# Designed miniproteins, single chains, continued (3): the designs that were tried, part 31

Each design is a single chain, and the fold is of that chain. pLDDT is the mean over its residues in the fold that is shown.

## One batch from the design tools (miniprotein)

Design m9045
Fold by ESMFold2-Fast:
Structure m9045 (fold): chain A 82 residues (1-82)
Amino acid sequence: MEEEQKKLLEEAIKTMREAGKYANDAAVKAQIDGKNLEKEKKYTELMLKVAQAQRDAVTDPSKAKEALELARKYKEEIDKLE
């Protein structure tokens, strides 16, 4: 693996982990509050999409850039739900 691709993959994995944790924490809060099940479902869906993008990037490092973009996009979608 080229050094540039390795760094991009590491950044993608880190960003995806952060986005996934952010979505999970939001889903847990929504579940505890019991007031907005639709938000909980949306956060959970975003978490699963981040996990899938992470798997794709690990399997094919050429997808690391796409995975990083998706992780950032999903984090923005989570912020918009607040």
Scores: mean pLDDT 69

Design m9046
Fold by ESMFold2-Fast:
Structure m9046 (fold): chain A 79 residues (1-79)
Amino acid sequence: MEEKLKKLEEALKKGDTEEALKLFKEIIEDPEATEEQKQRAIKLVKDYALKTGDQKLLDAALEAEIERGVELLREAVLK
């Protein structure tokens, strides 16, 4: 997982939106990824989206942030 996070950051630094979105999706959809690792990926994509104005990166990060937030609230409040 750390290797995927590193590759994601490298893709974001290069401005490779397509590669960054692919890596981000792989991290978020990985059942073995911890919540902390998913949150780190969301933060990286969101930070770069805000710096570059890349709407695709921003939309992906916000969607993932909302979905993860709902899951965490459900686990904390309902279980």
Scores: mean pLDDT 77

Design m9047
Fold by ESMFold2-Fast:
Structure m9047 (fold): chain A 94 residues (1-94)
Amino acid sequence: SERLELLRELLARLEELRERLKQAIKDGDVQSALEVAREALRLLEEAGRRGLGVAHSGAQLMRDLLADPNVTPEDLLAALELIIEQVRAEIERL
């Protein structure tokens, strides 16, 4: 299934971004954490345009958080982990 392949590719890329975000938090690097979150947003927006509803919803969540001037790297990690679990649930539903 093309949709299943797209979801698996999305999941793998989001998991790589999660590990990068965890490292940025460990290093106290807020700028790198924001850059990883923006990369995740771009990835989710692209996947959403390809018809993945879970990616469209994830992009909305990440966009709203990135618009908040008080957002923390930990908030971004929590959102990314929630999106990853939603992608996993979608794969399991197929």
Scores: mean pLDDT 91

Design m9048
Fold by ESMFold2-Fast:
Structure m9048 (fold): chain A 99 residues (1-99)
Amino acid sequence: SRAEEIRALVHRTLGHIQQLMSMAVEDNLSDETLYRRIKALVEELKKRLSDYPPEDQVAALRTLKDELRFIADTLYPSLKSVVDRVAEWIDKEIEKLKA
């Protein structure tokens, strides 16, 4: 189903971001480098979602944002400030889709 396809895309993107977060801690990546790389992965997700209805794109981005915050809070609390910046940017992208 469309919902299953969207969930798979979000789950794949989250997996890639979690790998980046792990690498950021291990390799001491700067907050700015991590922010840029996470943003690039979310931009790729947005491109893959572009042919779906706006409401489905919004739901996918909300799920991604909520799961990212959960991962940061539970596994990578040192990266919370970077994840908060990503979440704020995602909120702005969601508002553009509603307009």
Scores: mean pLDDT 89

Design m9049
Fold by ESMFold2-Fast:
Structure m9049 (fold): chain A 68 residues (1-68)
Amino acid sequence: GAMAAALLAQRQQQLGVAVAEQKAKELGGEIKSIEVDGSKVVALVEVDGKEYKITVDVEKQTVEVEEL
């Protein structure tokens, strides 16, 4: 039903954010922004004055880290 679909979407977003936060902590960085778009979470992280982009795709179970 509609309720079950909404709860699943919220859980996927929470999982993506949690993965992005964990990756930021592993880098020793500070999260500057987080954007959520469906199953994708994009976080901008600053580590020692350098910016990194973390992209989490929950559906594909992929995590990408790119130096900006």
Scores: mean pLDDT 77

Design m9050
Fold by ESMFold2-Fast:
Structure m9050 (fold): chain A 95 residues (1-95)
Amino acid sequence: SPERKAQLIADLKDTVEGILEEARRLKALKPGSREEAIALTVISMLIAGASYLAELLGIDKETIDKYVKEIQEAVRNRDIDKLEEIGKKLLELAE
């Protein structure tokens, strides 16, 4: 259904934006804090959600696994610019 595909793309976009928001917040948090641990947990849940939505949109598992690894690496490095680039590419694949 075109309506279902549009909704899944909107959900994926919201999830990617959520990852970016939490990663920006994470960059400002004190290393080893409880707040950092919570933000990392939220990011992990959002990555799992994005992976599931990408699968529903017909993106192949190997491509999804590659993007998940790149997102996880960008989050570890607090590399927001890289995370924005990865998110944009993932959304372009879903279109």
Scores: mean pLDDT 89

Design m9051
Fold by ESMFold2-Fast:
Structure m9051 (fold): chain A 107 residues (1-107)
Amino acid sequence: DEDLKLVVTGVLRKVLEALKKKDFATALKLLDDLLNVYIPMIADEKVKEALEKIVKHLIEAVKAYEKGDYEKALEHLEKAIEIAKENNLEFLIPELEEMKELIESQK
């Protein structure tokens, strides 16, 4: 679904830009809206469940990053990347890897 790719990638890019500015409140709001508004509208149940798990891990990664727990943040990002690979959502990997590189740079 081209619309799914465009929306989810667009939101993750906005999350990444918020994280670069250390605007954790905006990053968390974007992920919360994705989880509670957009993802429930997805008709494919397997894609819906996979994206829900990915976004939940990203929320925990952002919360850990805000607290300075870089190891925990990276663990949640790695789990999100694994779920994307296992569920044919590899189009998310570039944004997820860039988030990982951002957090690694703060060590």
Scores: mean pLDDT 88

Design m9052
Fold by ESMFold2-Fast:
Structure m9052 (fold): chain A 82 residues (1-82)
Amino acid sequence: RAEELAERAIELFRKAAEYAKKAKELLAKGTEEDKAEAQKLLAKAVELARKAAELMREAEELDREAGERVLEAAREAEKAIE
């Protein structure tokens, strides 16, 4: 079901953006412990974004409009990770 795949992809992209934002806040603190935690969160954000991208492709194959609805969340996650 394309809509379910799109909703799951949106959820995962939003989580990726949250982890990336938290990682950047930790990097701003500048301690070695904060840097280590930030690297773990960034790795998790990248993994979630990758899984979300796969779900987005599956949704698009079933319904192009459902896949397109995920693009905003995908762009927000990409911007947060960069």
Scores: mean pLDDT 81

Design m9053
Fold by ESMFold2-Fast:
Structure m9053 (fold): chain A 66 residues (1-66)
Amino acid sequence: MIEISRETLIENLVEEKGLSREKAEEVVERLIKEGLILESKEKKGYLEIVDEKYVEARQLVDEAAK
């Protein structure tokens, strides 16, 4: 499982996918809602990427970036 700060993930989506910050935030919320990433239980502001769902998470990001 990969741990990443919410802010770092948003910044990566903005820079790599050309999303607005608002759209990147929406994508992150959708990833959490779909269970493709989880909010860290111990570290406030951190997210955990579910290894088994990594491909599905990437597909959701790519679809949202269209």
Scores: mean pLDDT 77

Design m9054
Fold by ESMFold2-Fast:
Structure m9054 (fold): chain A 77 residues (1-77)
Amino acid sequence: SRPAEVLEAEEALLSGDRETRRAALETILRHGSREQVAAALAFLASLERPDDLAILREALARTTDPEVRALIEAALA
């Protein structure tokens, strides 16, 4: 658990920079709680930005955790 890094990553999801948001999601997926992960995924999906949908698809391709995969798939539905 890395609470400070996850909090910073949650703020970084608001960045205008695609790479900053991608790195932020990666940090949340690795160190965040299930609730933080679900909230971050729902937030990115709700904004309907093409860059964020690409970030979610990239995360799905790299993730092996079944619970995290299910959350990403739900966000992309």
Scores: mean pLDDT 83

Design m9055
Fold by ESMFold2-Fast:
Structure m9055 (fold): chain A 100 residues (1-100)
Amino acid sequence: LADLLAPYTPEQVLEEIRLAKERGNDFLVRLLGVGAIARADQLTPEELKRLAELFDELGYYKQAAEFYRKASEIARQQGRVDEADRYEKLAKEAEEKWKK
């Protein structure tokens, strides 16, 4: 299951998520999210941010928060403190939306 995204680029993953949402396939949207999180250590903070922004736009706030947290962690490991702080704030905002 986690390997569903193995042949896809981050850009192709974003497109697949948009198409799944447009077609009402909530299960596929969530499954693609799980696959992307499983590959988070292979993604750049910017790619993780784009995934988080897409999930937030589509109302999947829990998934958005997870991606923002991963982006923050990786950015911090790379010494990009300003980006890490920004992503952490966005993760908290998404988490608050999810709790409602």
Scores: mean pLDDT 79

Design m9056
Fold by ESMFold2-Fast:
Structure m9056 (fold): chain A 96 residues (1-96)
Amino acid sequence: KAYEAAEAGAKAAAAGARGGAKGDKAKGAGGAVAGVGMAESGRLLSETEEAGEKAEEYGLKAAEYAAKVATGKLPGEEGAKKAEEEGKKAAEAAKE
């Protein structure tokens, strides 16, 4: 379902963001996970084109927050929260 895909993308982005920001042992793996999470989110958003323009927009914002955490522009916890919030908006928009 479209809303499930958007939610999964947001969760992947949030998980990647937390890992990417976490420190030495998670730094390499977290950065890779953040990159994979973003790519997966992009793929899921492409598959949810039929979910509607709003759901796609919120899903893209979730991926953007994950990217900002991976690049150090946002704290990991704050970035993960923002990615999750945008993912929730995407899922809600897809339902409506």
Scores: mean pLDDT 56

Design m9057
Fold by ESMFold2-Fast:
Structure m9057 (fold): chain A 58 residues (1-58)
Amino acid sequence: MEKLEKAKELAKEIFEINGLDTDLDEVARILSKQYGISREQALAAAREAKEEILESLK
């Protein structure tokens, strides 16, 4: 659980630095390598992070 929260925080940083158009699969790959989580967990964290950023812009 804690690793998923950290992965989501890192995903938000990646989107902030590289842009919201950054490929979700590339973000997920970075998260899975950094935290040793599954690609499915990393993809979910990346998607959730992007949605939260988009929600904050409304």
Scores: mean pLDDT 80

Design m9058
Fold by ESMFold2-Fast:
Structure m9058 (fold): chain A 79 residues (1-79)
Amino acid sequence: GELPDPETREKVAKKLMEELEKNREKYIQQLRNEYNEKELQEIREQIRRAIAEARARGEDEARIEILEKQLEIVEEALK
């Protein structure tokens, strides 16, 4: 798909964060229904690598916070 501009990415990230916080339990259940334990573990490791890479690149803190929130939800889905 077409790469969104930085303003659009920031707006999408903010909306995603708000939606993740509002519907946390729903996303946990959706993850458990859509992915098996091995797939969730792979997603967790991918997010951890993405956070490390984002920090190494000096990406916006807001972007890193979104990744950390996604990691938290995936870790809860693995419980």
Scores: mean pLDDT 77

Design m9059
Fold by ESMFold2-Fast:
Structure m9059 (fold): chain A 69 residues (1-69)
Amino acid sequence: MMDEAVERIVELAKKSLEEAIELARKIGKTLSDEEAVELAGRVAQAVHPTLGPQAATQIANAIIEGAQE
């Protein structure tokens, strides 16, 4: 479920950005391109206010790259 994936990634990102990027990439690999774009947008919106635009972009890109392999 998208909401659960967003929550998992955001909570991990607060503790370890590197681990959050790895988790985002792994989740991306299980998604279609359309689902990956939706999740990436939602995660970026959730991460940006707390960790800033660079972290948000890195995590979002990891999701999309994972889906595309």
Scores: mean pLDDT 82

Design m9060
Fold by ESMFold2-Fast:
Structure m9060 (fold): chain A 67 residues (1-67)
Amino acid sequence: SRKEDLDRLAQLAMKASVTPLTDEEKAEFKELLEKYSKDEIVDAIVEHTGLSREEAEEILKKAEEQL
């Protein structure tokens, strides 16, 4: 569950950095953001992408701009 949620969060954040999310994807993304700490979310993006923590934080910030 936690791993599945964080993997899904990373996928949604990456998608949001390059394309608009659907209303359903935005609702899912908001729900997942409320369940986990910022550090856990950033770590998940790093694990998913191989990018630096700073780059992962920028991806998350950009993704949240859609909400």
Scores: mean pLDDT 84

Design m9061
Fold by ESMFold2-Fast:
Structure m9061 (fold): chain A 59 residues (1-59)
Amino acid sequence: DLEEQIRFSQAIAEAVRLYPDDKEKAAELVNEKTGMPKERVLALLRAMETGRAAAREIG
């Protein structure tokens, strides 16, 4: 469902902005807003962090 995916992306962006160095709180916020299990959100946040770090260093 496209609308659910958009809401999920927005929830992640907001959570990362509010808790940039606290993945557990960010995952809890996303779980509360979207219902996605915290374990899956944490895995995604870790993957995104690795990708963003590499991209930021390279440009």
Scores: mean pLDDT 73

Design m9062
Fold by ESMFold2-Fast:
Parts: C-alpha cells; sequence; structure tokens
Structure m9062 (fold): chain A 74 residues (1-74)
C-alpha cells in the first residue's frame, strides 16, 4: 500500500514535469500517468499498467521509465 502510494506520487511528479514542457505528446502521456497514479492509489495494478503502457505509446521517450515501473509492479 505505502509502496503503491509512493509510486503514485512519483507518477504525478513526472506527469506534471511533462505538462510543464508543453508538448502535445507530453500532455497526452501526462494524462495517462495521472490515471495510472489514480489506479495505483486504488490498488488496481492492472488498470495502472494499462495506462503506463498508453503513456509510453504517447511519448516513447518514457519507455525506460515505464518498463522499469511495470517490472516493479509485477
Amino acid sequence: DDKLKSLATQLRVVGQSLLDRGTPEGKQAAEHLFKASDYLEKGDIEGAIKHLKEAKEADPRLTGFVDSLIKELE
């Protein structure tokens, strides 16, 4: 629970950073990271992983970050 909340906070920080960069790809990825954060806070790991995968599809620069998180959640 505490670990999932910590990861959820990390996703919100990264999402906000992407919004601050102001790119369309970053904005779309940030929306998925915020949704993944919400799912992690609810303990819905499958929902979180789905949105993490959508985030890296929107912004492929996130691939390493997302793949690392998915491994940690599995």
Scores: mean pLDDT 85

Design m9063
Fold by ESMFold2-Fast:
Structure m9063 (fold): chain A 97 residues (1-97)
Amino acid sequence: DLEEEAARYAAMAEAIERILAGETASYTDLAGKERTLSAADLEAALRAAGYSDEEIAKFKEELALIAETYRKIAELLRAGDREKAFEVAKETEEKIK
């Protein structure tokens, strides 16, 4: 069901956007598992692992791009264009490597 898949991509994008805004977000992933993300826990874990503020900022920029991509995938899936949704996902993966 394209609408169910689109709704999951949109929910993941919203969760990332909320984390980038400093919030905690819960969502259902594409595998049907419930996930919870916390901005504070994520930043604390990255700092504890030895990442610099500059590296954390770059990671957040990559998350913003992923959220934008998930929004676009959701829109394409709702339009019935699964093939173009796949192309958008692939192009974004190439940009973050």
Scores: mean pLDDT 76

Design m9064
Fold by ESMFold2-Fast:
Structure m9064 (fold): chain A 71 residues (1-71)
Amino acid sequence: GPGQEKDAAGRKLAAARKEEIEKLREEIKNDESLSVSKYAGKMLLLMEAELGLDIGTEADLEAVLARIKEK
């Protein structure tokens, strides 16, 4: 079917991106650097909106945002 093979390749690429974003979220959570958390937090929100992916839990996102807010 039209786009079916490209759709499968696209899903594989999307899955790889999702894994990268999830890793980035975990790295931010483990990083005590506010500067990294601030920039990466905004980047995660932007990428999440762009990709339309549910990345992790609400708690993880709130934890990142809390670190950005608490300076």
Scores: mean pLDDT 56

Design m9065
Fold by ESMFold2-Fast:
Structure m9065 (fold): chain A 62 residues (1-62)
Amino acid sequence: MTYLVTVPPEALEAADRELTRLHVRHGVRVRRLSETTWLLEGATDEQAEALAAATGAEVRRL
């Protein structure tokens, strides 16, 4: 699935760790669109939910 992720500025370090984990461990394609916004391709609903829970990010399924 493809998700748009918007991370609050205070959580950018936590988001960087979680996004790196998703890419390296799970092969999720991570693309940075702005300072606070990423596109995730090939993520599961569980992975998207876990990212939101860990970072407070807004995750929108595309």
Scores: mean pLDDT 84

Design m9066
Fold by ESMFold2-Fast:
Structure m9066 (fold): chain A 110 residues (1-110)
Amino acid sequence: SEEEEKNKKIKEIQEMLIELLNKLDEVLEESKKNKWSIEETAKRMLKVVEEWAEKLKKEFPEVSEIVEKFREKVKEIVEEAIKNKWSGRELALKVAEEAKKMAEEIVKKI
């Protein structure tokens, strides 16, 4: 059914979102172990987001505009985090918040 197809897409996108959040947590943990600067932490988190966004846009081209807006927003957050000397945790939480907002917009689009 159309409802089953929609629910399947939502589950796949939720799984990809969980993967993103787990990868961001891994960067944060590695940042703590290696005592990385906010600049290095931000660079690593941005790379994770960019690679994730490319994969999601390839699998679900209908949400490409929503994903691209999220990617641009994360770039702004990263620049703000570096400028204002945020902790890696503060950066991770802000990126996760924006990822959740994006996921809500995607669910509405599907």
Scores: mean pLDDT 87

Design m9067
Fold by ESMFold2-Fast:
Structure m9067 (fold): chain A 82 residues (1-82)
Amino acid sequence: SKVEQLKKDFEAILEQAEEFLKRFEETGNLVDLIAAGILLAGAGFLIDQLKKAGAPQDEIDKFQKQYDELKERLKKAIEKYK
């Protein structure tokens, strides 16, 4: 289904964003920070697509929470390593 494909895309992109953010937190490499930011923006777009595709609200809430947690972690990483 369209919802199932969007869920898989979201999970894959979120995992990649988390990996790049972890690398930035360990190394301070700005390329990894930029990659994490771009991928996180993509994850946010996929949540919007999931809403438009009629995904269940409880699943959207779960993905929104995962997105918000990673977004907060990204903001804290930027503030610490400015």
Scores: mean pLDDT 87

Design m9068
Fold by ESMFold2-Fast:
Structure m9068 (fold): chain A 79 residues (1-79)
Amino acid sequence: MNNEQTAQQVQNMLDQAESLPLGEEERKAIEEARKILDEGKPFEASIYLSLQMMKISIDLGPKAAIERAERLAGRPVRA
């Protein structure tokens, strides 16, 4: 039962990640995480995906953080 929730969370994370404008390296990491999930290892898939998403965040770090901050703060700022 608990690993059904973990598998669902990993699937949701994969779907969310695939909706992002990712490069080929990032897509390959997502594909690998999906393969681990398909092998019936949702916990390993969650760890792998988390590490890959962290690496993507570090590699894209400043740009991704800025885009996320702009989206969250995207209220019209009157100059």
Scores: mean pLDDT 67

Design m9069
Fold by ESMFold2-Fast:
Structure m9069 (fold): chain A 70 residues (1-70)
Amino acid sequence: APSLLEQASLLLLELAKKVRAEMKAQGWSDEEIRRILSELGVRMNDLLQEGKSIEEIKAELERLAAELLG
C-alpha cells in the first residue's frame, strides 16, 4: 500500500497540474505560477508534520489554492 507521504505527494502533483492549467488560462506569469505551487508544497509539508490525515491535507490544500487564486 502507498505510504501517507506517497499519497500526499500524488495529491499535490494532481492539484499542481490543475492550478497551473487554471493560472495559465487566466494569464498568470510562469514566475507567479511557480510561487503559488511552491506555497502549496510548503503547506503540504507543514500539514504532514502536524500529523494531519490525507483527507485533511487535501481539503486544506484545495482551500489554500482557491484563496491564492482569488
Scores: mean pLDDT 82

Design m9070
Fold by ESMFold2-Fast:
Parts: C-alpha cells; structure tokens; sequence
Structure m9070 (fold): chain A 65 residues (1-65)
C-alpha cells in the first residue's frame, strides 16, 4: 500500500534525523543516510537500529554513504 509505505518512510526518516543522520535520498523503499562527525561505534549502533526499524516497517534497507 503506497500510503502505508509513505508513512513508514517518514517514520524512518524522523528516526534517522533524531539519531544524527542526514537523509540524502529515499528511493524504492531504500533510505540513504549520511553521518559526519559521529564516532564510529555510535554510527554502527545507530545504523543497526535504523536497519532493524526498516525491517519492521517492511522497507528494503538503510544505506550509509
């Protein structure tokens, strides 16, 4: 359902922003994020959390650039 997908994407984008990521692109159920100045351990944990959320929301993945 396109409407549910849009809501799921918005929720994931909000969580990414709260965790300190910048949303670069959203395409075909995949959200691309960027992190600058974030410690490596914190970045890994936050990315794992976002990918678990994406899985729960029925989205494809979260990609870090």
Amino acid sequence: DEILRESSVAMLEIRASVLGFEVVETKDGSVTVRARGMPEEEKKKALEELNELAKKLGLKDVVLV
Scores: mean pLDDT 79

Design m9071
Fold by ESMFold2-Fast:
Structure m9071 (fold): chain A 61 residues (1-61)
Amino acid sequence: AVSTLSDEELEEFSKRLGLSKRQVEGIVEALLSGDPVIEAVARHDSKLTDEEVAELLSRQK
């Protein structure tokens, strides 16, 4: 899957989460994969809260 986040949105999430833009893109792609195992791994590795995950996904629309 391809992240639909803009460069500006990636920069904001990168700074907010303390991750690189590439890591944020990878997390969004994992969350959009539809695979619950991939989603769980992405959440665990990034230590994102349910609220942060929901915010990342809402930015796709």
Scores: mean pLDDT 70

Design m9072
Fold by ESMFold2-Fast:
Structure m9072 (fold): chain A 70 residues (1-70)
Amino acid sequence: MSLEQQALALAHQGVEAYEAGDYETAAAYFRQAADLYRQLGLDEAAERMEAIADTIEAAIKAGTTPPSLG
């Protein structure tokens, strides 16, 4: 499997974890996807994944509802 396919799979797993209400696992998957996108030189995609993970983690820490990923 290519690194790009692995990054997409991790992002998809992040969405599934988020839909299941497992926000900590969702954030972890998005961070892993970001790392792979950065290795590919896809910095904009990596930054987007990191922003999603940061937003989820900030919401968890603040005790608020994480934003919709739709």
Scores: mean pLDDT 80

Design m9073
Fold by ESMFold2-Fast:
Structure m9073 (fold): chain A 95 residues (1-95)
Amino acid sequence: EKVNGAIVLLLTIALMDLGVVKTKEEAVAVAEEIASMNLSLEETIKHLSEKYGVDPKSLRRYLRMLKNWYELLKGVKPEEAVELIKKWLEADNIP
């Protein structure tokens, strides 16, 4: 029920893929926001949907499509997932 590292990572990636989070700095800020919130998964989806103007069904769809990543990352702490986002974004910048 509580947000875990998988939810932090996958919802941040979903917002980037949907084009509402466009910079690396924004992606890190979103991941940190999700990780710091003491909200349920549904409350987190509602908050992000309202803040970024995205359909909550789109966010839920990303979680379902990436279920294998969810299983790998569900044991990761939210703050650790923020560090994984930073490393992932850094890798995408290698020329």
Scores: mean pLDDT 79

Design m9074
Fold by ESMFold2-Fast:
Structure m9074 (fold): chain A 87 residues (1-87)
Amino acid sequence: SKEEKILELVREIMDIAVENGVISEEEAEEIFEKIKELLEKGDYEGAAELIERFTLRVYARLVAQGKLDAAERVVKLAEEAAELLKE
């Protein structure tokens, strides 16, 4: 489903963030479950806002660490998720 594809993209962003030490695995799982709950409720606007805020935070931290390739991957994944949320 569209929701499953969005969650897969979000999981990839979470994995990049955890692997690069910008958030804990526990915090990533908490945010992931909140996004999943919003999507299950059909709150696509709420899901989009949470994904955007989270990915901007991850992006900023990756850039600050000089991890530009990881930052670019996060942006690409977030853009793909945003396009699916507009459908």
Scores: mean pLDDT 87

Design m9075
Fold by ESMFold2-Fast:
Structure m9075 (fold): chain A 95 residues (1-95)
Amino acid sequence: EAARLAEEAARIAAEAARRMIEADAPVDRVAALALYSAALSFAASLGDAKEAAELARQTAELLEEEAERSTDPELAEFLRRAAERLRELAERIEA
């Protein structure tokens, strides 16, 4: 269960990174999000629920920050929704 939720979190991070690339976001910010996606998948593969939940929360914080920085209202809305989903997944991973 926890591993599947962590993989869902990784997919959300990857989708957010793709949307940021499409919006010409700075490469360093996209790279950070891609690294979080990879870290979430790795935590899932290890069965480390605590680490996966913490990474999901950190990813949500990063997406909230990027939403505030975004000049694209559609991207900002997507990133805020993605962050909300990641916070929900973090709670479920630790349950």
Scores: mean pLDDT 84

Design m9076
Fold by ESMFold2-Fast:
Structure m9076 (fold): chain A 69 residues (1-69)
Amino acid sequence: SEETRKRLEEVVEESTKELERNKDNPLKQAKIQLRAMAEFEEIRLESGDVEAYDEAVKEFNKRAKEIEA
């Protein structure tokens, strides 16, 4: 749903900003990624919206890779 997509987009945005702030700290980046994935899973289980989940995870992984040196 649109509401589910917005919630997932918020997690992507917040987690991406936190990764940018911690780009020189690999351990902190790993912890941020694990927390983001846990939040995505919670939203998936609550909503049942697997398609929105897949899109958000793909987008987040792309952004995380671009931040990684």
Scores: mean pLDDT 85

Design m9077
Fold by ESMFold2-Fast:
Structure m9077 (fold): chain A 102 residues (1-102)
Amino acid sequence: SDLEIMDEALERLVEGADLEEVGRELKERLPILSHIPEELVLHYVLLSYVLERVPMPSHPRARALVDLVRNDEDLFRQLILETDPERIREFIEELVARVRSL
């Protein structure tokens, strides 16, 4: 159930849903994320996929996003090292835009 909620969120994200709305809904639906600041929820979820803590998402574009970060050293380092919520938001928006153009 938790994995299905995360999978649905990644699908909505790569199909153009608002990042703030998806992050808020994930925090509300998944008690494990209740302690994560709302603006960092998507960062935490993306880290979980990229670091293989959860199975690959079902949506082809969501899988492409995870693979893109895993296979690009600069994107991987940016995901791991960035701590500013605004820069994290911009980074995720850029990743989503890139996979939506595929």
Scores: mean pLDDT 87

Design m9078
Fold by ESMFold2-Fast:
Order: C-alpha cells, then structure tokens, then sequence
Structure m9078 (fold): chain A 73 residues (1-73)
C-alpha cells in the first residue's frame, strides 16, 4: 500500500487499542469494583475512540465489543 494508507492503518490500530483498553477498564470497574459510574465513563471513552476509526470493519468490530460490555454492565 501507499505510505498514506500505511499511516492511516497505524492510526486506526492506535485508536482501536485505546478503545479496547477503555472497554476492558469499564468491565473491570463494573464487575471487579462495582463502580458503575466509572464503567459508564470508560464505555463513553471507548465509543469515542472507536467512532474515530476510519476502517469500517475495525470500527464495526469495536462497536460490537463495546455494546457487549454495555450489556454486561
């Protein structure tokens, strides 16, 4: 791919990592610590990062995972 496409992929990977990290924190806050308010804030952060991903397949996967965590909280 072009250098621009590679740079976009790296940015999407970083945003995906941040979204997944926030979703994991949300799950831990809800199930480990009983902190529903912190969990909801972490889910909002996860969704914000996921929605910035430009790759539609990666974005869809992240949003599905976030919805699954939201259902568990």
Amino acid sequence: GSAAAEAQRQRDEELARRAEEAAVRAYLHATGYGDTAAARQDLATARENAEQVTDPEVRARLLRGIAEVEAAV
Scores: mean pLDDT 86

Design m9079
Fold by ESMFold2-Fast:
Structure m9079 (fold): chain A 89 residues (1-89)
Amino acid sequence: MTVTAQDQPLSSGEVTVRGVARSDVPSEKTTVTISSEDQPDIALAVGVSSDNEVTAEVKVAPGGEKRYVDTGSASNSETATATATARSE
């Protein structure tokens, strides 16, 4: 999963990442990492459904003192498919 957006001047801007993966990996082993050019990485643990399906939705708001691009990535032991949407309002 990969999401890229530049929103630093927009106080209400956000980037939404949604990834869906069929996985037999427990939720504590599935991580979605959000990285920004001038911000620390954010790692989120995702839940696993009873059908061995992992769905991750991550929202990243722009901010900080520097111009940056919000990016997200997912790390899974299984094959993952992701849809990325960038919105700024």
Scores: mean pLDDT 38

